# Designed miniproteins, single chains, continued (3), part 102

Each design is a single chain, and the fold is of that chain. pLDDT is the mean over its residues in the fold that is shown.

## One batch from the design tools (miniprotein)

Design m11545
Fold by ESMFold2-Fast:
Structure m11545 (fold): chain A 55 residues (1-55)
Amino acid sequence: MEKIEESVKHALELAKAGASKRDAVMEAMKYAREQGLSEDEVVEVARRVAEALGP
């Protein structure tokens, strides 16, 4: 589960640096796949990033 949290944190740092919500979600999914997460876990990362960036 830590790899999901790290992928979400990575995307939030990109958003803080000026990335759009779309770019942050896409980069989080890419990072999650590179960390060896399953497709179900990649979808969960995208969902968490979208929720964190949009109230």
Scores: mean pLDDT 80

Design m11546
Fold by ESMFold2-Fast:
Structure m11546 (fold): chain A 72 residues (1-72)
Amino acid sequence: MTPEEVLREAAERMKKLGAITDEEYERILKAIDEGNVTEALQLMGEAVARSGSPEAAKILLEAMQKIAENGK
């Protein structure tokens, strides 16, 4: 699974949960489509911090772990 695929799945899960807004979701997808993994992670982190959702935070942490494992 590519980092972009991992982040896209995480963003979809967060949107389905209602933890991120449509605008936040669109900005995250744009960063993913541009191959900017760092920007996508930053935008997701900002959205999680704003929402205060523990479930969204867990989704982000799981995505970061998967990306780190694929980088080994």
Scores: mean pLDDT 83

Design m11547
Fold by ESMFold2-Fast:
Structure m11547 (fold): chain A 102 residues (1-102)
Amino acid sequence: MAFSEKEQELLRALTELIEKAVAEKDSKMLQVAALIGGVFLKARRQGKLTDETAEELTEVVKEAVENNWSAEELLERVFEIVEKYLPELVPEFRAQAAAMKA
């Protein structure tokens, strides 16, 4: 599967997030990483993923790793990006996020 350079950067950032969450045994952060990955793949499949969207997601994920954000803080920041660039995915994102809160 041919990913763009910006898409590859996002996948690398998500991998770092997952590795950190596994090391810290943070199951909520693993669920947030899975949710971000799912949104990314769906947006890409629908032809709606732009380099700008991928870059903003990459920046937020990297900032979360570097600054030790909570799963909740990362989820809120990702939600803002989804609302801004992928508003049609908001209902699905909300449903998946609600399933995680238990």
Scores: mean pLDDT 81

Design m11548
Fold by ESMFold2-Fast:
Structure m11548 (fold): chain A 71 residues (1-71)
Amino acid sequence: DEEFYKETIKRLDELAERVAKEIKDEEVREKLLAIIELTKKSIEQYKASKELLEKTMNSIEKAVKDVIAAN
């Protein structure tokens, strides 16, 4: 749900802040920040895909109802 996505993004932002402040090794820091950013992007993509799936399901349900009513 929306709350889960918001909480997960907040946790990732908090992790990014900690990595930036606490990790002194530049290579390790950059790799961890890249993983966090990729994870955030993946979550946004999953959210968009879920919205598309909900729209598609509504369309299929309507089509099935219309066909049954016509039969």
Scores: mean pLDDT 81

Design m11549
Fold by ESMFold2-Fast:
Structure m11549 (fold): chain A 72 residues (1-72)
Amino acid sequence: KLLYPKDLNEGQKKAIEESAERLKKDPTDEEAILAFVGGLVKDKEKAREIAKKLLDIKDVEELLKKAQELTS
């Protein structure tokens, strides 16, 4: 269901999966949101702005979808 950018390497996918597991336990975990978005976006300031928008989303699947929409 989660659509990854096609150019992600194995390490980036693992980092995203680990962040997603943390978000399943607590969707408001700011550190996990930042780590997840940081895996998708290299620009630190853009990643922080996207993470701020995701903090209001309580459902992890919607959060992951929104993160991909904002980073595509």
Scores: mean pLDDT 66

Design m11550
Fold by ESMFold2-Fast:
Order: structure tokens, then C-alpha cells, then sequence
Structure m11550 (fold): chain A 86 residues (1-86)
């Protein structure tokens, strides 16, 4: 169960990241930046509230690992896109 939830979250986040890359590739950089900023905000809010969720410690740990890794990847891509816009 914990592994399945983490895998589904990772697949969802990967899909969003790929969508942002495609938007930027198609020249819609403003929309790509908007998608990344919104997702980063949601990841940060989820991480802050994770300890308050009625989940097992094992599930919380796995979700935190996925979210922290995704946050790093999304922030790096956002910085790259903002530099290309300027």
C-alpha cells in the first residue's frame, strides 16, 4: 500500500513535469512556468501537512521522499525556464 501510493504520486508528478517541458518546447513558456509554480506550491503545502495526515509512518516517509525529490526537480526546471524567459 505505501509503495503503491508513492508510485502513483511519482507517476503523477512525472506527468506534470513532462507536460511543463512540452509546453516550453512548444513556445508556451509562460504556461509552463505557471504549471511548475502551482505544483511547487502544492508540494510544499503537502510536505508541511504530511505529519498531520492519518497515515502510517512508513507511508509518510515514502511520500516525503517522493515529494522532496520532485520539489528539487521542479525548482531546477522552474529556474531554467525563468532564465530562458528573461
Amino acid sequence: MAEELAKKLEELLRGILEQARKLAEEGNLDKAIEVLEKTIKEIRETLERLDDLPLSEETKKKLREVLEKALEEFEKLLKEFKEKKE
Scores: mean pLDDT 82

Design m11551
Fold by ESMFold2-Fast:
Structure m11551 (fold): chain A 60 residues (1-60)
Amino acid sequence: DEELREELEERLRNHQPRARILAWFESRGLGELAREMIERRAAELGTVDVLDSGPLQPPA
């Protein structure tokens, strides 16, 4: 599902949290698919931090 993947990328680019992305897809009846796509994306990136955590914060 290239279109769904592109939408996910766009949502991540807009700094939307995972829960918000899921809600958006669920509004279209694609919640289950969105969950799979998000999980797959996290696996490809090797982490879920990109979807859950914010930007890097300096130690100071």
Scores: mean pLDDT 64

Design m11552
Fold by ESMFold2-Fast:
Structure m11552 (fold): chain A 74 residues (1-74)
Amino acid sequence: SMMEIVIEAQRMAARLVRRATEAGHSEEAKRFAVRQINDLLNGKMSLDEFRERLVSYLQTVLGLSREEARRILE
């Protein structure tokens, strides 16, 4: 359901923001997360695309491997 998608997206975004904040990227991560959630809620991407964008952010900004990024978002 849309509600389950929203809850999952917000949970992943919160985990991304927490990890990025620990690394000193709080404000940029919050702006990134808000933008991705808005795009998801407006039907511009699937939940799978949303997850992949968050994984890519963690890899690019924090230098994490794909496996580490996915583990953070679980």
Scores: mean pLDDT 89

Design m11553
Fold by ESMFold2-Fast:
Structure m11553 (fold): chain A 87 residues (1-87)
Amino acid sequence: SIEEQFKEYLEKMLEAIKAGDLDSAIEYFNKMMQLLNQLSLEKQIELLEEAIKKLEELVPESAAGQTLKDQFIKMLKEELEKLKKEL
């Protein structure tokens, strides 16, 4: 399912951030966000909240990974607030 593919890319993104593989992290983030647009509004909100929580729990091993984590959290929170206004 699209939801299962989203969760797969989320896990791969988290692993890439932790490892400091910034290029892979950005690739998986973009793939994850493309899949999100194919889902219902309620499901998009649910999955964005899950992604934010998992990113916040992540402990990157590098300063670059920490910076990318913080940037992705900001982007996901901005998207979540936009979607919540549509509800």
Scores: mean pLDDT 88

Design m11554
Fold by ESMFold2-Fast:
Structure m11554 (fold): chain A 86 residues (1-86)
Amino acid sequence: MKEKLLEEAKEHEKKAEEYLERAREVNEEATREEKELREEGEKTGSKELYEKAIEVGAEGGMEVMYLSSLAIEHRSTAKRLRKEAE
């Protein structure tokens, strides 16, 4: 029984790492896209491009928060399973 709990804890730890990696990728992509849109908006004077940059940053931030929340949930579950396996 305890060995199964430790294996389940490892699976949750792996999923947490995967979600954190996805969060990093989303953050990097959103930051890059936001910067490009802001720079183009500044060059062209386009209010629409500036507003789109804000939207991309906000959407990216929400996705990062969601993925980070999932990672925290998996880490919490892994910690509980490890404690139960003791």
Scores: mean pLDDT 87

Design m11555
Fold by ESMFold2-Fast:
Structure m11555 (fold): chain A 89 residues (1-89)
Amino acid sequence: FEKLKEVIEEEARRLEETHHDPEFAEAWKDIVMAILEQKKNKISTPPQELIEEVREKQAFIQERLAADPALAAALEEEAARIEKEIEKL
């Protein structure tokens, strides 16, 4: 679990360094971290509040990705890799 958290933080830092968009990197990290915490705590149904917060951040990310295709391509690869690691937990 801690190793995945470290990987997520590393990817967020790379996104910030490569694309100079710290707001986007923070939003992406927050979403992935929330998913990881849900898996770690074995929460079957997350609170409605958390679901709404994650959806709001996902909407923000989608808006940013629509504006920047290069960022979208880079994030797609990293997101797929992180998702596979989270599924293995």
Scores: mean pLDDT 66

Design m11556
Fold by ESMFold2-Fast:
Structure m11556 (fold): chain A 119 residues (1-119)
Amino acid sequence: SLAEIVEEARRLLEELLERHPELREEVLAIKAHPDPELQSPEALLATQLRKLGELLEEKGEYRDAALAYEAAGRIYAALGHYDLAIESFKLAARLYEKLGNYEEAEKLRKKIEELKKKQ
């Protein structure tokens, strides 16, 4: 359910910010998405996770960045924002592949193909 996806993503956000406390202020400063259709609390959480993924990737924290991108993608997909979900899953898959986590990358590539059929 959307509620379960959001709860898991919220726990992940807190775990990632505990490991990278220097990023907390910048990530939590995001209070709204620039798209008016993405103003739900769930979409805000996805946007914060997407930003956290970008900041972690810039720091070379590829594993935690991939987790953040994947969680953002799951929320966007559950909300029907398939383009944003596909983008987020592609970013996560690229990082898993870079890390040698080919099984996780393949699972996300299959998810991307499923979502493309819904666009």
Scores: mean pLDDT 88

Design m11557
Fold by ESMFold2-Fast:
Structure m11557 (fold): chain A 87 residues (1-87)
Amino acid sequence: AAEALRQAAEQVQQAAETGDSSLVRQAARRLEEEARRTPDPLFRRTLLEAARLAQQAADSGDSDVMRQAAEGLRRAADMLEAYARAQ
């Protein structure tokens, strides 16, 4: 889950630099797939919210929105790792 969010953040960051929104849509799709495989309801919810954020960034076509989304995805990954370590 956390690794999927980090990989998605890297793809969204790359999209912001290149203008290739297909990378952001690909990241959103991967997050949705990871959510379907995740039994933990908190992890599933976080991944689905992250997928929505990525899709919104792709639909905007705005590099600043994509950079904001990448930061959000990195924070979500850090949060899930902290949560997993506490268990």
Scores: mean pLDDT 81

Design m11558
Fold by ESMFold2-Fast:
Structure m11558 (fold): chain A 66 residues (1-66)
Amino acid sequence: SLFDAIDKDGDGVISAEELKAFLRLLGRNPTDAEVAAIIARYDTDGDGVLDRAEFERFLAAEGLTA
């Protein structure tokens, strides 16, 4: 799955570093501040990572769902 391809640590969450790498694969060049803003937008717990459900919400909001 797309989530599993991006979750390089295999811990079941998407870190800021993994999200930044994913956005770069999409041809974007995000700053650390932009990545932090995306996480803060979808991360209701404030733990600095996105779980699978939060990541799927991010994909849907960005129009990246097939």
Scores: mean pLDDT 74

Design m11559
Fold by ESMFold2-Fast:
Structure m11559 (fold): chain A 95 residues (1-95)
Amino acid sequence: SHHDELEARARAVLGRLPRALRDALWAVAAEFNEKAKTASVEEVEELAKETLRRVRAILDAHADALSPEEREVLLAYVELGLRRLIERKREEEKA
């Protein structure tokens, strides 16, 4: 699927990144996941916007380590992950 292809491409890019960049991206993802556990849907949507801004800033600070295509792949993967997490949170609030 397109998702499986995007995930595979994102994993390949992440595997080649400098450790400091990988650690920074992982820290942002871990913080988002922790805060999202107790947040409402509206709070998760705002957290997702802030997380995406932080990811963009990290990637821009390391632009020399990434091609434009690799940057787009990582951003698309992050956006897809955030969208899926918000969708799951909406389903949890229905239950």
Scores: mean pLDDT 84

Design m11560
Fold by ESMFold2-Fast:
Structure m11560 (fold): chain A 78 residues (1-78)
Amino acid sequence: SAEDLLAQGRAYIAQGRRARALGERLLARGRELLRTGPPEDVPRAVGLVLRGIGLIIQGELYEERGRRLIAEAEALRA
């Protein structure tokens, strides 16, 4: 139903925002470690940066999917 699609779309957007926020925090921590940490911490810092980027991308994909579901629900009501 249109209502189910709307609920799913909102859930995807909420999940995407949480993933993006976590990704941004990991990215910031990794970047700080690259700036201030010793050379031996570079692999750990790079891992945090890559995980952060991955979560930001995943968050963007969830938000895009959510927006498409909401648009589909609105089209069904129009």
Scores: mean pLDDT 91

Design m11561
Fold by ESMFold2-Fast:
Formats: sequence, C-alpha cells, structure tokens
Structure m11561 (fold): chain A 84 residues (1-84)
Amino acid sequence: ERPPVTPALERLLREVEAIGLGVRIGMEAAEEGKSPEEAGERAREEARRRGFSEEEVELAGRMAEGTVNFFRRMEERREELEKE
C-alpha cells in the first residue's frame, strides 16, 4: 500500500531539495570566506536556474545564509576554546 502523491507532498519534497541546495552552497561559500549575503545570492540564483518556485528560492537563500553564519559562529567558538 502506497499513499498517493499529493501536491502538498510534492511541495515538501521540493522544499527539502531547496534546503539541501542552500546548505551545500552555504558550506562552499563559508569555505571560500564569503559573506552570508553572497552565499544567499548564490543559492537564490542557482535555485532559480533549477526552476524552483520563488518560495523555494527564498528558502534556499536563507538556508545558505544560515549555514555561513553557523560556520562563522563555530569557528569563533573553536578559537575561544583554543585559548586554554
């Protein structure tokens, strides 16, 4: 028995894909020393190129920005801990 594929489920799957795209681009941007804004712009452009909706494009951008901010905070915390 398999549940039918609904538009809601299709949207959820696309949102998960957009999140994954944003995180990957955010990680790459963080490694390159790029700003959260540059990561967000890169993720939005890539998502639009892949045919994502405007909402999914914004989701990818926000995830990329959040990913860069997360890695910056982790690096700052690592440096504080290394001062022991």
Scores: mean pLDDT 80

Design m11562
Fold by ESMFold2-Fast:
Structure m11562 (fold): chain A 63 residues (1-63)
Amino acid sequence: SEEELKEEVTKELEEIRKNSKDEREYNFRVSELIQRLRDEHGKVARYREDEDGNITVTISDVP
């Protein structure tokens, strides 16, 4: 379901943040995840990170 996919993506983004050494690596790995979602699931993901590092993910279908 989309809710399950959203939870999975959110968890992966949190793991990428924790395991990335710097902002450059974080941005690269996040871009790979977003590209993978588009290619494998036909989904477009948007994310926002707040001041405390909390991640909010929105997923929609590719038009």
Scores: mean pLDDT 76

Design m11563
Fold by ESMFold2-Fast:
Structure m11563 (fold): chain A 102 residues (1-102)
Amino acid sequence: MDYLTIEASTIAPNITLVTVSSDKYPKTAKRVAELLRQKTGATLVDEEENRYTLLVRGKKAQEVVDEAERIALSLPEIGPPVERVRLKDSAYVVLPVEGEIE
């Protein structure tokens, strides 16, 4: 099983940078990133084959990761989180992926 990783860092008082990535399931990572962008109005600032970075305004790192986790868990291919870390200005969650949907 491979994993979807969602990492966020609050880089300024009202600006959070969030990265959604998966080494084996880039389509799932892209889908979660697109849904997060649509829900938060975030700007896509970097896109690589397996890694999508968004700039979110008005939310702290923990709030962005919580939103992204809720979005990810709405997808049938994603299981419950295996790891969560929450710090003052950074957070991440790791979720198992059972396979990509086309």
Scores: mean pLDDT 83

Design m11564
Fold by ESMFold2-Fast:
Structure m11564 (fold): chain A 70 residues (1-70)
Amino acid sequence: MKEEAIRSLEAGIAAARAGNSAAAAVTAQELKDLGMLSEEDADRAVAAAQAGNAAEAARILEKSRRKVAE
């Protein structure tokens, strides 16, 4: 379960870095539903993705990865 969440997070970050902000938004929502991402961080990532700011979405997801990978 934790390993699957980390893989999803890494895939979302990679997609956001490639400019796919929509994939980053989907990943943030899924991680929020699993309790792996706070509601505040998930909402910020989705908002950044909807604005087309893939770099900001990736930054938020990377912050979450650090907390989960502890």
Scores: mean pLDDT 76

Design m11565
Fold by ESMFold2-Fast:
Structure m11565 (fold): chain A 73 residues (1-73)
Amino acid sequence: MSEIQKAEERVEELVKQLRENGLDELAEELEKTREYLLEQYKEGKISLEELLEAVKQMEQIGKAAIAQQKLLK
């Protein structure tokens, strides 16, 4: 339960940072992906490990996009 809450908070933080950097479309995609993954986890279709790994991949994608956006300023 606490790990799921932390994962949700991490994605919310990432989405906020993406929007602050003008990456609104990517932010919307990551929000939809988070909702989809949480639904799959609640239905027992994916494990906690798979959910956390997917969140980690989302963080890496978002951080890379923010870094690239800062270079293009």
Scores: mean pLDDT 81

Design m11566
Fold by ESMFold2-Fast:
Structure m11566 (fold): chain A 112 residues (1-112)
Amino acid sequence: SEVREARKTLAKAFLAMLAYLNPERYGIKEISKEVDEKLVEETLEASKILLEDEETRGLAIGVAGLVRKHPELLPKLSKEDLEKVYEKDARAIATTLRISEEEVREAVENYE
């Protein structure tokens, strides 16, 4: 389902945004100042797909608006830093996007 894949793409965006907004929570010492332009593009395209998804439409509109205004919210991250975010907040991300924690794990594995 294109909707399911779009929700998993938003999981990548949430991993990046959470790391950027509170790196200390995850034990991340330094966040890259380099924007992940590919993830920005993928997030905006996924958000367009989710406009037809009643469950995540409002979230997709909000995320797209934030990312257009503040692309720095999606920094380039190492796999190690992504794993730190996953360990603390995978369930919260999964619940917010209505996907499984395993699908959030897939977002970590397929990030780069």
Scores: mean pLDDT 87

Design m11567
Fold by ESMFold2-Fast:
Structure m11567 (fold): chain A 96 residues (1-96)
Amino acid sequence: SMSEFQSLVQQIKQKIEQINQLLSQAEEAVKAGDWETARKLLKQVEQLLAELDKLLAQARAVLTPEHAREYTLLGFRYIALKGELFVLKRILEKKE
């Protein structure tokens, strides 16, 4: 239903904000050369991205045509967060 979709969208947006905050902290740890803190933060990001993927799957199950655009834009935000994680992990691989 629309009400169920709206509730899931709110949860998705909150999860995206949590992930953004952790990625920002991880980037600062990388800049500071604190590789151990960066790795711990990125592990938390991986867990939150898995939760976000589950929320997106739940939203897709109750999706109506009128909400297709909003769902698609949330999907693009998810892809962007995965990309940020990938880049930071790639930088850390070169510090082993």
Scores: mean pLDDT 89

Design m11568
Fold by ESMFold2-Fast:
Order: C-alpha cells, then structure tokens, then sequence
Structure m11568 (fold): chain A 55 residues (1-55)
C-alpha cells in the first residue's frame, strides 16, 4: 500500500482540490474519505485530517 500522504496527494491532484479546502470543509472531507478511501479506520481518518491541516 502506498504511503497515506501519497494516496491523498494523488487524489487531490486528480480532483483539482487543495489540502486546505478538504481540511476546512467537513462535508467535503466526509465525501472524500467515503468515495476515495472507504477502507480507512478512525485513526487513519484522523491522520489524513492532521496531514491535510499540516500542509
């Protein structure tokens, strides 16, 4: 499995979204995880949010 950061960056680039847009919009974040990363557990979802806010 690719690093979590690489999966997020690839998906955001494909959608034309920035890290800040997904991190600040809870509805967009929920849709992003549900459609592109449905297999993530709660800890991994928290890590994705932290990564997006830290970039």
Amino acid sequence: RPPLEDLVDTALAALGLTHAQVAEDEALFASFLRVLMPDLDEAERAAVRAYLRGR
Scores: mean pLDDT 73

Design m11569
Fold by ESMFold2-Fast:
Structure m11569 (fold): chain A 103 residues (1-103)
Amino acid sequence: SKEVEENFQKGLEALLNGDYEEAARYFKKAYELDPTFSGAYFGLALAYHLLGKENELFKVLLQARIDKVKYDESIDEVAEKLAEKFGKEFVENLRLTLKSFLS
């Protein structure tokens, strides 16, 4: 939906601006509106990692599995957009971790 996409895009903008708490709120809103939106889970996981909130990161990965979220291109889009700023190796490792969890 438009509301899901708007919250997701605001989350990406907040991440790029270094507003990690704000990014987490937007990504959380996106997945609450559409629990199948896999890109929002990845964005939220990345935001929590950047905040040093490893317990919250782990809970997001568990929630994605509970919600039976499937790996789709929205995760790849997040990884591509954020790799340059946050480090290709780190973003790719998180993407592969989520992919393994969502099988």
Scores: mean pLDDT 82

Design m11570
Fold by ESMFold2-Fast:
Structure m11570 (fold): chain A 54 residues (1-54)
Amino acid sequence: MRKEEVIEYGYKLIDEGKTVAEVVKEVIRKSKELGLSRKQTLEAIFEAVDYYNK
Protein backbone atom coordinates (compact mmCIF):
# COMPACT_ATOMS: atom_id res chain seq x y z
CA MET A 1 0.00 0.00 0.00
CA ARG A 2 1.43 3.45 -0.96
CA LYS A 3 0.43 4.90 2.43
CA GLU A 4 2.53 2.23 4.21
CA GLU A 5 5.55 3.17 2.04
CA VAL A 6 5.22 6.82 3.13
CA ILE A 7 4.81 5.84 6.82
CA GLU A 8 7.94 3.63 6.67
CA TYR A 9 9.83 6.49 4.97
CA GLY A 10 8.83 8.78 7.85
CA TYR A 11 10.09 6.24 10.40
CA LYS A 12 13.42 6.02 8.56
CA LEU A 13 13.83 9.81 8.67
CA ILE A 14 13.12 9.86 12.42
CA ASP A 15 15.68 7.08 12.99
CA GLU A 16 18.19 9.20 11.00
CA GLY A 17 17.69 12.09 13.46
CA LYS A 18 15.46 14.43 11.42
CA THR A 19 13.26 16.85 13.36
CA VAL A 20 9.47 16.42 13.49
CA ALA A 21 9.07 19.47 11.22
CA GLU A 22 11.41 18.00 8.56
CA VAL A 23 9.72 14.58 8.80
CA VAL A 24 6.25 16.14 8.33
CA LYS A 25 7.53 18.16 5.35
CA GLU A 26 9.05 15.05 3.72
CA VAL A 27 5.94 12.91 4.42
CA ILE A 28 3.76 15.58 2.72
CA ARG A 29 6.17 15.77 -0.25
CA LYS A 30 6.32 11.97 -0.68
CA SER A 31 2.52 11.66 -0.31
CA LYS A 32 1.96 14.21 -3.11
CA GLU A 33 4.59 12.46 -5.27
CA LEU A 34 2.78 9.11 -4.84
CA GLY A 35 -0.70 10.62 -5.32
CA LEU A 36 -2.06 9.93 -1.85
CA SER A 37 -5.38 11.47 -0.77
CA ARG A 38 -5.52 14.19 1.92
CA LYS A 39 -6.88 11.59 4.38
CA GLN A 40 -4.02 9.16 3.65
CA THR A 41 -1.47 11.99 3.96
CA LEU A 42 -2.88 13.03 7.36
CA GLU A 43 -2.84 9.39 8.55
CA ALA A 44 0.84 9.11 7.54
CA ILE A 45 1.67 12.36 9.37
CA PHE A 46 -0.09 11.16 12.55
CA GLU A 47 1.76 7.80 12.42
CA ALA A 48 5.14 9.55 12.05
CA VAL A 49 4.43 12.01 14.90
CA ASP A 50 3.22 9.16 17.15
CA TYR A 51 6.41 7.18 16.41
CA TYR A 52 8.58 10.24 17.20
CA ASN A 53 6.98 10.52 20.68
CA LYS A 54 7.86 6.89 21.50
Scores: mean pLDDT 79

Design m11571
Fold by ESMFold2-Fast:
Structure m11571 (fold): chain A 87 residues (1-87)
Amino acid sequence: SAKEEAIREIDRIVAEMRELYKQGKLTREDVLEALERIAELALKAGVPEEVVEKMREAGIKALDEAKTPEEMYLIFLIAAQEAKELI
């Protein structure tokens, strides 16, 4: 199903971000791109546009306030988990 495919792709993005974080290579730009990919997957899976936009705005705001790669990675993990719960 589209929902199962979306969850599988989110898990793949999580694995990619985890490897970047482990290597000390995770950038703010990587997290921003990953958040956009997750938002698109949620939309494709049928999550309402207004819900996805609210999540997007919250994620961007949290990312702007993040000071360390660890904080950026945790913000990403929270957003990924929330998206999977909405799908």
Scores: mean pLDDT 87

Design m11572
Fold by ESMFold2-Fast:
Structure m11572 (fold): chain A 97 residues (1-97)
Amino acid sequence: SEAEEKEKREQLKKFLEKLLEFLKKNKKLTEEQEKKIEELLKALEEGEESEKISELLRKLYKVTEPEDLKAFYTELALETSNKEELEEMKKALKEEE
């Protein structure tokens, strides 16, 4: 459905923004990667066809090292775990007041 496609595009946009931040934070971002991510974000905002989005994604993956993608996925998993631990700590602190 159009709603499902819109949701997938929003999730992809968030993924790309987080990837860009991860690569910048770890000083691994190349000028080529930054350009490819910016082109993808622009294509998503302009409502480009799914075929064009897929082509741009393939180009981004070709210029991104597999080990950097693995490290990024690991950080995403740790960020989720850390958020749950942080919320549990906040709850414990409120129960002591």
Scores: mean pLDDT 72

Design m11573
Fold by ESMFold2-Fast:
Structure m11573 (fold): chain A 81 residues (1-81)
Amino acid sequence: SDMTVDMITTMLLLALQILRGINPAEMRKQLVELLSGFSTEQVEENIDAASERMKTEFGVKEEEIEKAVELIRKILKEQEA
């Protein structure tokens, strides 16, 4: 499998846990650490494939995936500021 898509899928799962209030401080720390290893371009190039995996392999609703993607995008913008 594509390791980049696998890692971004993991980031989406962490973002989903944050949004659901599941240990949000620790999940955010892990998400920020993982995102620091990727450029915004690398994330954006692979986010659609990772989102499709969230839907097909994990059964996550499209609305929840959209919110997870927006959280990742927000963190990326904060890291570039």
Scores: mean pLDDT 85

Design m11574
Fold by ESMFold2-Fast:
Structure m11574 (fold): chain A 109 residues (1-109)
Amino acid sequence: STREELLRLLDEAARVVREIVDAIKGKRSLSVTELIGLALRLIGLVFEMLRLAEELGNPELVALIEELGRVAQQLVSMALRQDYDPARADELLARFDELVARIRAVLEA
């Protein structure tokens, strides 16, 4: 179902975000090319999630995924500029996780 596909993409996006944050914090040794690759994958996942949310016709879900995309864009910007702020990355991860939980609650309602 569209709901199950969206939940799968949320789980994948959460894993990718954690890998990006761990790399920014120096907990994971990734090349710049690998980090950029993860950032671009995250953008693709958010785009696909937004498309599926629009198909479900739920305005609250669309709004939450748009917010998720804005958080993702900030992490992507940090990765692409190689301007790493570990404290900011932690704040963005916490906000991302909060939005993922809210999206799951809407999908499981």
Scores: mean pLDDT 86

Design m11575
Fold by ESMFold2-Fast:
Structure m11575 (fold): chain A 74 residues (1-74)
Amino acid sequence: MEEEIDREVELALALIELAIFKNDLSKGVPFTEEDVKRLEEVLKRLEELGAPQDVINYARELLEKAKKLVEEQK
């Protein structure tokens, strides 16, 4: 059951990180290319851990918003 517990912890951490990105984007915090890559990693972890499709879709929307902000800042 250690494997199952580790997966649940990883999913929870990924969801927390996603919530932080959402909060930062909503508050107009400046985003960098590194932040975009970190959000891409969060999305990948959510997909690999079998997160619900609505969560994955939401993460994709956040990623697209972050990419647009970074491109506008270049």
Scores: mean pLDDT 78

Design m11576
Fold by ESMFold2-Fast:
Structure m11576 (fold): chain A 68 residues (1-68)
Amino acid sequence: TISKEELAKAVEEAAGKKKLSAEELGKRIADATGTGPGGGLTAAYHILRELGKEEATGEEAAKAILDA
């Protein structure tokens, strides 16, 4: 299992200031965790729902992951 700190760092480094859709964020999470595309997409929807947004930057997503 990847730590939330490692996952947050990977997402921030991959996306930075770029706004990511749920699909793009899900792909980054799947790639970082070795989770299948469905698992990554589910995590992305939870992060975006928590932020109250349809898209998030790598920094916003990383903060949400660390706060989880």
Scores: mean pLDDT 74

Design m11577
Fold by ESMFold2-Fast:
Structure m11577 (fold): chain A 73 residues (1-73)
Amino acid sequence: SELEERQRIIEEAREYSRLLTEAVMRRLGLTNLSPNQAIQLVLQEGDAAGLSLEEIVARMDAMIAERRAELAA
C-alpha cells in the first residue's frame, strides 16, 4: 500500500542517516556526532575536494555500504 511504501522510505532515510553518522564517527574517532553534523562534514570534505553533489552522494552511499559490510562481518 501507499502508506507501507511511505513508511519504508522514512525508515530507509533514518537508517541511511544512522549508518552515515556511525561511519563518519568511526572514521574521525568521534563519540558524539549528530546526523546533521555528519552530513555537513561529508559535504564540506566533498566541496573541498571539488566534487559535484552527485559525487558527494556517491561517497555517502559508499560509506554506508562499507559500514553495512562491517556490521555483517
Scores: mean pLDDT 82

Design m11578
Fold by ESMFold2-Fast:
Structure m11578 (fold): chain A 78 residues (1-78)
Amino acid sequence: TIKLTEEEKEEIKAALVRAGASEEVAEAAVRLLAENPDISVEELARRLQEELGLSPEAARRVAEIAVRLRNEIIARKR
């Protein structure tokens, strides 16, 4: 399992906040990525809705950014 470093987690968190997510939402997304390295956009969006009460639209937007950045970081490590 490829693990995100603390620096990579901060990179994803900063990008999410810049895209309009709250710090709490960004932290939750990064935690979920760390716990489930292969999590899909659909699954991450669902979990963000369940944990934080995000709208489907907001959850999908956050999940898309988080998963894309995770995939880019993982590709660099291969």
Scores: mean pLDDT 82

Design m11579
Fold by ESMFold2-Fast:
Formats: C-alpha cells, sequence, structure tokens
Structure m11579 (fold): chain A 96 residues (1-96)
C-alpha cells in the first residue's frame, strides 16, 4: 500500500525546497563522516531557518493561495523540521 496520506504540495514550492534540501543533506553527511556533532547541530538549525524563509517567500510570491494550500505547506514544513530533529538525535546516539 502506498503511503499517499498527503495531497501533493504545489510544484513551485517543491522546486524551491529541492536544491536547499540536497545541499543540506550533503553538509549533514560530511559532518557525520567527520563525527562533528556540533557542526551537525548547526547545519540542522540552519536548515530549519532556511525552510521557514522559503515558506515565507513562497507565501509572499503566491498571495492567492487558498487557506487549505497554506495549511498543507505549513504541515509539510513542520514535518521536515521534525525529521531533521530526529536525524540530529539519531546522529547524537550514533556518535556517542
Amino acid sequence: MKIEALEEPPEEFMKMIKKPIEEFEKKLKEAYENKDLEELKKIVEEAKKELEKIYKEYLEKNPNLSEEEKEHIKKLVEAVKKALEGLKENFEKALA
């Protein structure tokens, strides 16, 4: 069974987050390989801030978004932030 629990977010929003996410994944991998837990924590916090910035920019660029679309994008941003926090906790355990 496919986990299709969420309606697909707007394509433009997905394009805006794709490159930043890929860049943060590379930074996280490098910090993990270097066992630099402090750098890894900084990268996670930077990624959360960048996601919030992209979310705000997307809303400003698209003033005609429905309330449901805004809520969907907000839930997606919060889910990604929660996943980043979980990765940080897992890496802390792995590096301890």
Scores: mean pLDDT 75

